# Designs tried in a protein design run: designed miniproteins, single chains. Part 56

Each design is a single chain, and the fold is of that chain. pLDDT is the mean over its residues in the fold that is shown.

## One batch from the design tools (miniprotein)

Design m1942
Fold by ESMFold2-Fast:
Structure m1942 (fold): chain A 82 residues (1-82)
Amino acid sequence: ATKATALALRAIGDLLEYEQAVKDGNLEEARKYREEMLKDIKELAKIDPQLAKNLVDTAIKIARELGDEESVEEFEKLKKEI
């Protein structure tokens, strides 16, 4: 429970930082936060696959709203692995 909660909160924080970086046009920072989020969701999926799926679905929605096709593809790929 504690480990899953910590991973989920960290992934959410990384998602918010990713969204802000994309809006700021800082693609390198956006990729950094995307990669950290992918790592945390992969670890979360080992503990709570349903929570991991819910988080990746939220990430896909945000990336689509931002027009970030590269991130949509990466998140969709992760979702298929969960």
Scores: mean pLDDT 86

Design m1943
Fold by ESMFold2-Fast:
Structure m1943 (fold): chain A 75 residues (1-75)
Amino acid sequence: MEELRKKAEEAEKNGDYEKAATLYVQAGMLAEDPKERAELFVRAAKLYEQIGDKEKAELFREMAKEIDPDAKEVE
């Protein structure tokens, strides 16, 4: 998980938003902590929104909310 999160952060820093979003999703799927999983899905959703993939952005925002309703970034 940590390695995937680091790769996601590096991809995001390089402007590879699609790759970063995919890596954040994978990190979230492997996260055992529900709060961390929700946060990773929120980050992926924001990146999908930035690249214009509204369907994936909505999907991961909904998944994050189902996991942790208190995740502040979910809306």
Scores: mean pLDDT 77

Design m1944
Fold by ESMFold2-Fast:
Structure m1944 (fold): chain A 105 residues (1-105)
Amino acid sequence: AVSDVTVAEGETAELIGRFSQPVLPEAVSWVLQKPDGSLYTLAVGGRRAAGAPDRFRLEVLSPTEARLIIENVKPEDAGTYYVAAADSDGNVVFSAPAKLTVLPK
């Protein structure tokens, strides 16, 4: 499960996706849902999406843990983060969603 995180604007945020089963690192995907319901793809297939800012970084820590690192956090980064991957048998595995709250400077 991914934990809810509160950070100040300009700080670094770290979101951890925890899977109940081992997943393939190359299948990890991250999506941000804004408060207005709009969806922004941040990562697909273990890599940062072309439209995602360079300050978003991906790490796979273990077969059951993925990390999204957000450097120099902006107010627009606030929202609900979803992480999904696939196991070696082709099953889609989801982590619990996490909420990022950004405190203004």
Scores: mean pLDDT 79

Design m1945
Fold by ESMFold2-Fast:
Structure m1945 (fold): chain A 111 residues (1-111)
Amino acid sequence: GEEERRRERERRIRRIRLRVEVLEGLLAMILGVERVIEEQAEKKNWSEEEKREVEEEFRRMLELLLRDIERELEELRRELEETEDEEVRRAIEEAIRRLERLREEIRRKLE
């Protein structure tokens, strides 16, 4: 009935938000780990070569995350075109805005 349709809509909105939150969380984790490693490099007087290797590894992680974000943006844009429910559409549009901001943040880090 009507209540079942409302629960389905609420579940769909939660899943859309979770998809974004996972990617945001992955970036926060990568940046947090990078900071800890930079602190350890300073404390242990790592060579310039060792520091470069770490920088290259984090660059690779950010590039992989960027690809995942681009894929998710493509999927969300397709879902938006297929969705007629106004509340679900608003959730998808917000998810797209959040992922576009996340993408630009990563692009700035990669220079």
Scores: mean pLDDT 88

Design m1946
Fold by ESMFold2-Fast:
Structure m1946 (fold): chain A 106 residues (1-106)
Amino acid sequence: MKKEEAKKLKEKAEELGKKAEELLKEGKEKEAYELALLAYGYYVLSKLLEKGEDEEVIEEMKKLIEEKDYKGLLDLALEIQAKQFGASEEEIERARALNEEIVKKA
């Protein structure tokens, strides 16, 4: 179940990413950034499903994607990545500031 769902989400992320690139070429920056953030959300969700992460974390990510809470999505993805790669508190703080700036463009 989860592996098949993860594969479909990864394919959807790639499709949305390509559409975002097309919108950027058309000068539609806001729409392009929104699709890029959505693509990233689907990509992260696919990785959480592949790893068998806690259902509570998976459902929270799904909710953030559905509500288009891109800041919450990026912040949750950052927390997961930081725990996995041992990022410093300073690196986490800088990434959160960048996430806020990216979301303002969407």
Scores: mean pLDDT 77

Design m1947
Fold by ESMFold2-Fast:
Structure m1947 (fold): chain A 80 residues (1-80)
Amino acid sequence: MLEEEKRAIIESFEVVMERIEEQAKKTLSPEQQAKVQELLAQIRREMEELRRSTTREEVEAVKKRIIDVISQIAAILKEA
């Protein structure tokens, strides 16, 4: 059901965010860490919207936006 799918997606993104925060603290400059924290805050706002989504179309749209932000963070981490 949609609620179980949302829960699984949220849990997966929470694990990814935890790994990003750990990696950023170890490898990035303070300026890069600030940029990553800004992007992580954006993901947290999108996850709040995901929790409130009532249709599969809404869930997929929010999920797509979160993946886009994660890709931006991955690019920063890769260049470090």
Scores: mean pLDDT 84

Design m1948
Fold by ESMFold2-Fast:
Structure m1948 (fold): chain A 89 residues (1-89)
Amino acid sequence: SEVREKAAEAGRKGGEAGAQSKTPNIALSGGMAFAREAAEIAGKGVASGRPSPDGKTAVFTAGNGTGIGLASDPQSVAEAGRKAGEGAA
């Protein structure tokens, strides 16, 4: 039962760490429009509480925030990861 919470926390921390490390670089001119779209799509998927087969949403919410998680709000990514972990477990 605690496994789901651990997964959620891992997703949140992963997204936060990834965003913090790369947020300035991605926010500069590294595809701001693309980053925003990716975050919007991921956000919609998270609203369902299930990781989508798109892969990008799962990575975004799962806390693999090295790429997609940096796209928008690190807080949104963190919360998305938490909810996805809960729903997946």
Scores: mean pLDDT 43

Design m1949
Fold by ESMFold2-Fast:
Structure m1949 (fold): chain A 95 residues (1-95)
Amino acid sequence: MLSPEEQRTDIEAMERAMRLYSKLKKSKDPEDQEVLDKIAELAGLDPSKIDSASAVEQWRMVLVVYDILVEYARRTGVDVRELSDEELKEIIKEA
């Protein structure tokens, strides 16, 4: 059985991944677009096709962010809620 603490960490990472993805998708900032392009590449998608991505492809991008955050949290012991959007972007760029 997953402990309540493990379940909470997974939920927090998923919520954080979904919020970050939504912000990046709507952003006009070149830095945010660079991070979104990296997420698309890691999900096995063409970054030029992000706007035409299917619901399944968009979900694959969210799962990539989730996996990166969960692995970072497990490795460092950091609470993903304490990370800024800027820190999350740097973690994704290093993935």
Scores: mean pLDDT 77

Design m1950
Fold by ESMFold2-Fast:
Structure m1950 (fold): chain A 90 residues (1-90)
Amino acid sequence: DKLLKLLERGLEAIEEALKLEDSEEAIRLLLEEQERLALEEGVLTEEQVEAGRARLAEIMKKTSIPKEELVKKLEELREELKEAIEELKE
């Protein structure tokens, strides 16, 4: 299952990001992992990934995300992914 594999990898990336002290580094790690998986599974082209990177860089330049808010969002996403994975396996 392509979706299940993608969700499990996304969960791993979020758990690794939560171990980081730097919010920007956490976002970068998550983005790199998701981009790699999207390319491997053929859901995005290399050109679409590059466009996504450019858009994210522009957003990061114009906004700042407090570490506490980022951690909260990552924890919420982690639980949502765990639930989705459980539903797909059962």
Scores: mean pLDDT 66

Design m1951
Fold by ESMFold2-Fast:
Structure m1951 (fold): chain A 100 residues (1-100)
Amino acid sequence: LLEEIRREAERLLEVAESADLSEEERKLMEQVRKAAEELIRALEAGDVEAARRALREFSIYAQQLAEGLAKRGQTDAAREILLLTYRLGQAANEAIARIE
């Protein structure tokens, strides 16, 4: 699950980097990267509360990034980011459940 979470996060960041990002979208991408790193660290530490907070932050920033891209006509990138966000969330929730 941790390797799946890392892979989905890396794929999401690659999709974002290939897109034409505004300044605000670049800031959101950095928040997404930071939240993914915090999530992985929390899961490795077995810290369920920290993992849930990091996952929530990841989802919020990733959704805002996708929304910004969609508003600027980059709908394919936005759709891929939302799909990867969903997949990462499923893997993260499974990982959290295994710690509990």
Scores: mean pLDDT 86

Design m1952
Fold by ESMFold2-Fast:
Structure m1952 (fold): chain A 103 residues (1-103)
Amino acid sequence: NAEKLKKEAENLEKMAEEIRQAFDESPERTLELVRKLAAYFLEKIDDKYKDYYMRLFNGALYLHDLILRGVPEEELRQALDELLSDIKDYVNFLKKEAEEIEK
């Protein structure tokens, strides 16, 4: 279902933007959002996307752990950039899949 894939991509782009904005404004809000992202992927069951779900779940947990441990901002920004890159890769994959199903 192309419509479902497009909605998934839009939701993920929105979540990525919210995390990016929160990172510069509030560590507490960033923790809340990455926790929600991790929970979102943990509940995913579609075996077709399993590798993306596991990668994104682990990436969110990794950033969450680094924030709680109070590591230097440079390390936090690198972990954030890696997570956002992984989200972008998955979003691009979903958009390509949707295009192949529908015009």
Scores: mean pLDDT 83

Design m1953
Fold by ESMFold2-Fast:
Structure m1953 (fold): chain A 65 residues (1-65)
Amino acid sequence: DAAVAAVREANARYRAGEISAQDLTAAIDAAHKAGYLPIVTYEAIELGADRKATLTPGPVTAFKL
């Protein structure tokens, strides 16, 4: 379905640095409103040069509510 596919695409694009965290969040919110509960896992936590933690989103799974 389109909502789950959109979340997976947004997650992949976010990991590639093509979209912002806000865009990824918007895709997740749209899927939730469509009746899906998307689950995003985090593969790694890395410290950047500014010592901020960077979360690397993992695979997206989704279940229809």
Scores: mean pLDDT 61

Design m1954
Fold by ESMFold2-Fast:
Structure m1954 (fold): chain A 74 residues (1-74)
Amino acid sequence: SMMEQELIDRINREVARIYQDALREGLSVEELQRRLDEFIERLKREGVPQDVLDVAESMARNVVRVHEERLARR
């Protein structure tokens, strides 16, 4: 639905912003994971539907993996 797509787009922008902040601040994988966990917990409190929440959790896992791989190549 349009509302679901708008929610997914907003979540994608927020996850990207969290990741950009992590890169700028030089955060560890653990610190990035914590910020993403806090974001997911906020979405749960807001009553975001499970199917959208699954997408958000997938996005978070991907961002953590990318960050871990980036740090390993230093």
Scores: mean pLDDT 87

Design m1955
Fold by ESMFold2-Fast:
Structure m1955 (fold): chain A 85 residues (1-85)
Amino acid sequence: SLVEEVEKKADEGIARMRAAPPEDQLEVAEQFLKEIEETLKRAYEEASKLPDEKRQEVMKKLNEIYKKAFEAYQELLDRARAAAA
């Protein structure tokens, strides 16, 4: 499903970001954010074509995925800034 594809990309991206060496984490995180934002943009567009009930359910799940991805990105940024200080 659309939600499963987006969730998989988010989970794989977060895993890559967390597994990256400290010196590469910022670059990997920036690339991940760019990729997931484009993926979600396309997913929201596809969700907009669904019937109202299904659209609301899918959009809720997409919002949860975005929140999870963005929180992981911010957490890594905060750690990288602390390490650089």
Scores: mean pLDDT 81

Design m1956
Fold by ESMFold2-Fast:
Structure m1956 (fold): chain A 70 residues (1-70)
Amino acid sequence: MLPSVDLSAVLKETGLSSEQAGLILAALTGDLSEERALELLEARGVSRETYERAKALIERAIAEAVARGE
């Protein structure tokens, strides 16, 4: 189970909606396959480059939350 993560910085940097960022988070947690998350995001007009950038930012946010003991 992942700690609670503030995705606001990811949304601001990538221009993604909270729903789109949630799909990337679900792929990272194993609740959704990465291939399925990409398919759903591409259907919403999100490029693979934007996905990879958002994924890196979310992974960083998770690492920061863990480092803070969350």
Scores: mean pLDDT 75

Design m1957
Fold by ESMFold2-Fast:
Structure m1957 (fold): chain A 76 residues (1-76)
Amino acid sequence: MVTEEMIREAIEEAGRELGKKIELLGFEVEGEFTKEQIYEAIVKWLSANSDLTGELRGVRLHISSKSVLTLDLRIS
């Protein structure tokens, strides 16, 4: 089961990896995935979107063909 704690920890670790402060404002989970899959998806997304800052709503991460994590984030 995906928990808010798993998502927060994965986001904070991914942000630290890329030198960004990231705060979780909200989330929606469709399907099942691991903390490692969340971390890898966030790192990949941040690397592709390195210039984005501020409040971002509805960031959709396709963890798999059957699993989606939607995030509301504050990036600084």
Scores: mean pLDDT 83

Design m1958
Fold by ESMFold2-Fast:
Structure m1958 (fold): chain A 95 residues (1-95)
Amino acid sequence: SELEELLKKLKEALKKLKAATTVEEELALIDEIEEIIREALPLIEKKDKELALELEEELGLLLIVKGLMKITKELLKDLMIKITEEIIKLIEKAL
């Protein structure tokens, strides 16, 4: 069954996501998971429209988390740069 193959791929992607150690790897795996869910949605909708709606809601949550991960990665990098720039200025003043 096509849905069984998609479920297997989703389980493999989840295993990789649990093992992921970088935000870049995590974001790439979330994109892969999103693609699998979008392929599964029309197959599930044909069988159970309520279940398809629940899956769409969970996909929505995943996309919110993905958006927050992108924002926090950029914000943390910008903060680290600003802190480092201030440290450099303080050292320069001591010279």
Scores: mean pLDDT 79

Design m1959
Fold by ESMFold2-Fast:
Structure m1959 (fold): chain A 63 residues (1-63)
Amino acid sequence: AEKKAKEIEEKAKEKIEFIEKQKAEAVRYYASDPELVQKVEDQAEGLIKAVEEAAKKEIEKVK
């Protein structure tokens, strides 16, 4: 159970890191436009939350 939970957590972390990298690049690109920066941050937060919730649900199934 612990090994499967760790694999799920590692996959979720990889997805979150990818989202954060894309967010950082977009924020740098739109740095002069605070509304676009906020939109990018909101979108990234939504995606990260979805990944975390999916991982938590999968971990609950294997624990």
Scores: mean pLDDT 81

Design m1960
Fold by ESMFold2-Fast:
Structure m1960 (fold): chain A 81 residues (1-81)
Amino acid sequence: MSLEEQKKKLEDEFDREVMRIVLEARERLSDEEFAAFTAEVRALAQEYAKKMEAAKTVEEMREIKEETLRRIRELFERYLA
């Protein structure tokens, strides 16, 4: 598998996990909180895309994915508090 193929797989995994969190947020947050949450998630996803473009190894890409997902999960927990 090429570096580009592995990157695409990690991006697909990221998109799937973000979708799962967003769907849970839709069920658990108010409409106003959900709008604010998804705006912040969009900003984190844009940072993620930029970092992924700069990454040179699969290990770097995996770390970027896990860090961004952790930040999104922590954000969601703050909205639930």
Scores: mean pLDDT 87

Design m1961
Fold by ESMFold2-Fast:
Structure m1961 (fold): chain A 88 residues (1-88)
Amino acid sequence: GAEGYLRELEKNGDYLLVGNFYKSLADYYEAQGKFEQAGISYLNAAKSYEKAGKLDEAIESYRHAADAFRKAGNTEKAEEAEKLIEEL
């Protein structure tokens, strides 16, 4: 399954590919109006981009996560994502 494949990518240090996967998944969920799932996937993309050294992509993905969580009515998770941007 996808979870097993993502774990193998992380073990191999393929963090950029993991980030790209989660970003695509998040974009898909956002297009479907599934904002909570989009926010979670954008957070996973952002963390993976950080590990890949892609700080601009990480910041963008954290911003997308915060926006998605606010659209979902999850202000707590939105504020958590915003704090992660401040730490970059």
Scores: mean pLDDT 87

Design m1962
Fold by ESMFold2-Fast:
Structure m1962 (fold): chain A 102 residues (1-102)
Amino acid sequence: NEKEIEENRKKMEEETLEIFKELGIPEELIEAYKNLPLELQLELQATIIVLKDTLNDPELLRELVKLAIELALEEKENPDMSPEEISERMYKRVKELMEKFS
């Protein structure tokens, strides 16, 4: 059912944008997100919704959401990055962020 798929896609997009608004994500990062390939947008939407459901700290959530958008932008701008390099960059940046909030 194409209509149900489109409605679900729109709902996830609207929920993601509401999360951005609630967290005060900078407009520059929101515009960068909107210009990502659809596949990366959908992956970010799923990640952000799961993070919101899992985390109780809004400051940590905000910083992780910003980090997720920045990592997706790096992936878009560096399509030759290996999965190992992506994982190492993600691990390092998440670790540095978690140490700041510990």
Scores: mean pLDDT 80

Design m1963
Fold by ESMFold2-Fast:
Structure m1963 (fold): chain A 80 residues (1-80)
Amino acid sequence: EPSELQRLAQMFILAAERAKERLPELGERLDKIIALAQEVLADPSFDLERFGEAVVELLDLLREHGLEHVIAEAAREIAA
């Protein structure tokens, strides 16, 4: 089974991809966040502080655009 960090990274990638579908104008910024999460999935020893910063950035971005529900949707999909 994936580590808890890897599961979190998978949820994060899914949430960012969902946000990109709804806000394609933010695609470049969201792609950078997705790329960072993919690095965590490939190597769990990756920089956790920088990953944490990306999580905060995604949450702020989603909140500013009224897409906070995307995190809950991604979490439910990963849990299913």
Scores: mean pLDDT 75

Design m1964
Fold by ESMFold2-Fast:
Structure m1964 (fold): chain A 88 residues (1-88)
Amino acid sequence: SEEARREALMQLASAGVMEIHATVLLRDPNATDAELRRAIARMEALVAEMKAVLAKLPASDTDLRQQMEDALRRLEARIDELRARLAR
């Protein structure tokens, strides 16, 4: 539906903002464990929301579904990088 497509586009925009934020934190040598944990929690919440939206998208919206799947992979990779930094 148009509502599901609008939700997907808004989630893609949110994913882009979160990717930038994670990149800034990963480049900041003074980023605290608390900041890293908050970023991970926010990104995991967004991943869950994006998966729910993806489930509502029609199979015929192949390009938008692919963009959502690509964004999910990038967010999950950033979560892994943030977690790896916490483990050091």
Scores: mean pLDDT 89

Design m1965
Fold by ESMFold2-Fast:
Structure m1965 (fold): chain A 80 residues (1-80)
Amino acid sequence: SLEERVTEAYLALFKESPSEAVLNRAVGLLRELKEEPSEEDIAVAVRYAYKTESGKRLLSSDLDLPVKLGIEDIKRAVGL
C-alpha cells in the first residue's frame, strides 16, 4: 500500500518509524498530487512531512510553498 511505501521510505531516511501525523501528511500529499507515485515522489513527500509535522528541519533554510502545490514545487522546497 502507499502507507507501507511511505513507512519504508521514512525508516530508510530517518532510522525510526513515522508518527501518525507524519504518515498521514505524506500519504495525503501523495494522493492529492499523484495517483501512482514513484520512489522519488515518496522520498520528497516524506521529507516535506517530516519538516512540517515533526518541527524538525532537514534543510538550513525555511521554504514557503505555494497554495497550489505540484510535486515539482515540493521537490524545490525540500532542495531536490
Scores: mean pLDDT 66

Design m1966
Fold by ESMFold2-Fast:
Structure m1966 (fold): chain A 106 residues (1-106)
Amino acid sequence: MPSLRELIEERLSEFFLRWREDLEKGLEIQSNILGLLTFEFQTAVSLKDEEELEIVIELGTFVVQSYRALVEQSPDKHKATLQRFLDVFEETFRLLEQYATTYKHK
């Protein structure tokens, strides 16, 4: 969808405001980001739209880099919690990357 970047950026902004005060809300926002990426990924694969597939992977990479920047800029007491959010996101997103590689070569 043409507004996927805007939706992802909006969700990341909400995460940056809420994650420290409300861990459950942080998890909900992260799940929403992953859900958006997964939905667009499945749509791109179904339509054999390699350009859209590349955009989805690029946006997921942008989210990973945004989490890394937040970890790096945060006080030590928050780094462990933020690193866990990053690890969970990266683990799930890497599965999408693996599936993308499989479908691209079929």
Scores: mean pLDDT 77

Design m1967
Fold by ESMFold2-Fast:
Structure m1967 (fold): chain A 81 residues (1-81)
Amino acid sequence: MKLSPEEKEKIERAAEEVYKRMDIPVLSDEQKRTLAYEAALGAYLGLPEEAIVRSLKAMFPWLSEEEAREIYRLAKEALGL
């Protein structure tokens, strides 16, 4: 779905906040940014926690379920949800 410029800016801002708060040392900066954006986008669109967790783990299979849930939580907080 095509996002408005304002929605894209809100998601990008939330993703940046998630990226800055994500402390997973085994992940590269690119991987952290990708996961942060995916979580922020999914949370913004109202996807359920389980769908977002599965999406994050599909992109990064060795990410633990607990780490994926933490990323989801950070995304919700960054969006004020």
Scores: mean pLDDT 81

Design m1968
Fold by ESMFold2-Fast:
Structure m1968 (fold): chain A 68 residues (1-68)
Amino acid sequence: SMEEIIEEIVKKAEEAAKKLLEEGASPDEVQRAVLAIVLQAIREHKLSQEAADEALKRVAEVVNKLLA
């Protein structure tokens, strides 16, 4: 389902962000890497604009919590 795809994208982005932070990456580096993951997933799954916006929103919320 679309919801399962979005949840997988969010999980992958969160895990990548956590790993990069553990490796000493800057907030800018984390944000760039996470954005690349989400954009690639949007392209691969051919997500609608609505689904893409939802994925980007949820990923931003998770990453912002990790960077706070």
Scores: mean pLDDT 86

Design m1969
Fold by ESMFold2-Fast:
Structure m1969 (fold): chain A 80 residues (1-80)
Amino acid sequence: SEVEEYLKKVYEESKDPLVKNAAKLGLEALRAAEEGDELTAEIYLGLMHIVLGVAKVIGDEETTKILQEIIDLVEEYLKK
């Protein structure tokens, strides 16, 4: 999917460890959903929200914005 291709590119090219880790968690969430494991997909999505929380505490507005965009894409893929 286009979302999977985007997340792979972010994971490979990003130098930001929070962004890189969120992309990896997103890929794992998509894989779990494709295998019918909805609970595992929701757990990975929850971990992405924890990463976003860390970025907010650090106060990096640019990283926070990128993480929110990644989370929104994954949430839309997993849900209506």
Scores: mean pLDDT 87

Design m1970
Fold by ESMFold2-Fast:
Structure m1970 (fold): chain A 90 residues (1-90)
Amino acid sequence: NALFEELKAEIERLKARLEANPADPQVVRDVMLEGAKLRRKAREQLTPEQLEELKVHFTELGNVLSAALRQLPPAEQRAVFDEVAAEVKK
């Protein structure tokens, strides 16, 4: 369906953005936050079956995020995690 394909395309866009800017801690942070928002939107709007299928794409995004984070200095990795945790935890 259209919504599923749109969400999948957004996940691919985030992966491409990370691959283009792997050394930018702000891009890594922004992608983590946008990824969390997409996961929330999927949970609210998709069927359980579509959510299971979309988990594969979120896992792939997570792998690219992990690789990008490893390219940042440890202090910047900690800052990104702290900022994302503060934003998504409310």
Scores: mean pLDDT 80

Design m1971
Fold by ESMFold2-Fast:
Structure m1971 (fold): chain A 55 residues (1-55)
Amino acid sequence: SDLEDALKALELFYENDPNMTEEDVETYRRLIETDEEFRRLLADLYRSRREREAA
C-alpha cells in the first residue's frame, strides 16, 4: 500500500540522514497522512530503492 511504503521511506530517511530531525519526521508523517500525492511520491521512492537493492 502507498501509505505503508511511504512510511517505510520516511523511516529510511530518518535512519540514514543525519540532518533529519524528529520535527522533520513528524512534518513528513503529517504530509503522508494528509497529502495523497506526497504519499504516492514517497511510496514510489521506497519502491525504487528496493528495486535497486534487488540483485
Scores: mean pLDDT 77

Design m1972
Fold by ESMFold2-Fast:
Structure m1972 (fold): chain A 102 residues (1-102)
Amino acid sequence: TLTFRFRLQAPGLATATFSGGGTYEITVTATNLGSAPARVTVIVRDEKGNEVFRLTLDVAAGETKTGSGTVTLSAGTYTVVVSVYSDDPRTVVEVEVTIKKL
């Protein structure tokens, strides 16, 4: 199991990489520390930049929200892209992405 933790101010983007191969459960937990709603999008891209997984969470002000999905990946290097959008640029969101091999 791999866990990546990000703290992003909107609009924000962060990336991390992992070596994949097999079936994974990807869990995203987002905590919106701001006073405005935020949208958190987590995308997994392969080595060619193709999107292989996407999860979007709409997180109200002060809310913690969790979402999960499963994906089967061929052997290779993958990039996790976390993006946060809010109409309030003072919005800060903490995002945890857990990648669990099944």
Scores: mean pLDDT 89

Design m1973
Fold by ESMFold2-Fast:
Structure m1973 (fold): chain A 90 residues (1-90)
Amino acid sequence: MTRKDEIELGRKSLKHYREIVEKLLKEGKLTEEEAKKLLELLKKVEEQLDKLEAGEITEDEVEEIVKPYYEEAKEALEKVRKALHEEYEK
């Protein structure tokens, strides 16, 4: 797998996560605050993937920039991951 393939996979994953966040928010399984934290995390990851694809930053810099957003969204992200896991058992 090349960096380009990994970035493309990352973009597809972000789209899928956004769809799940919107679905869970509509179903009342996420609060407005939890959804906001998750969408901010996804937005930051997308911005860093754009810069990484352009060669403007390194993978290590992406991790450092995203980490505080990840920590803020951590509990809400667990709910999204659980919902994704349930989809695989369908």
Scores: mean pLDDT 77

Design m1974
Fold by ESMFold2-Fast:
Structure m1974 (fold): chain A 81 residues (1-81)
Amino acid sequence: MLSKEELLEEIQKLFDEFLSLSDEEAAERISKALNRPDITPEEAAEYKKRLLARKEASLAQLSTLSQELQQMLLEYEKQFL
């Protein structure tokens, strides 16, 4: 299990990593994954749009989870200090 400090650091690293990812890099990785002969350009565009929307939703969720985890760590520290 991660220590309190390690868990906080991992949360910040994940948040910063996703925030630092450019739309171009995200789009490139998605396009590479969807680069298949059985996928039409229209289908690829729809999936790309959905995956980018999920990336934004994940960033918002990570922000919420990060705040909740930080609050839990503060409460834990108050209880044992």
Scores: mean pLDDT 62

Design m1975
Fold by ESMFold2-Fast:
Parts: sequence; C-alpha cells; structure tokens
Structure m1975 (fold): chain A 76 residues (1-76)
Amino acid sequence: MEEGLKLYDEAVEAYNRGDYERAAELFKQAAEVFKPVDPELAAKAYILMANAYRKLGKEDEARKWVEEAEKLLAQL
C-alpha cells in the first residue's frame, strides 16, 4: 500500500509538470499495486492514467483504461 501511494504521488507530480508519459507509467504501476488491496484506488489511478493519455493525444488508449476502471468499479 505505501509503495502504491508513493507511486501515485510521483505520478501526480509528473502530470502537474507536463510529463504525461511518465505520469501514465507511474499511474499504471500504482494501479497494479492497489488492484488486489483497494480496487477503488486502482480504478482512480486508471482514470488518471487515461487523462495522461488524452494529454498525449492517445484517445483510444485513454478509452481502454477508462473501461478497465469501470470494470473494477462494477465489481464493487
């Protein structure tokens, strides 16, 4: 959990600096750490990863990760 929170914070910092590729990588890593223990946090990280992909002009990739987040939330 602590490792996931650290990755999430680093991803937010990267996003705020405009490092969207780095932000997407870090949000993905955070989501993978969160997924088995907190699927709601994992879904949130996937949504933010999708937002980073949208900033990169990767609409199809963004949509895939929104759908993945929606699937996680539907299981709650």
Scores: mean pLDDT 85

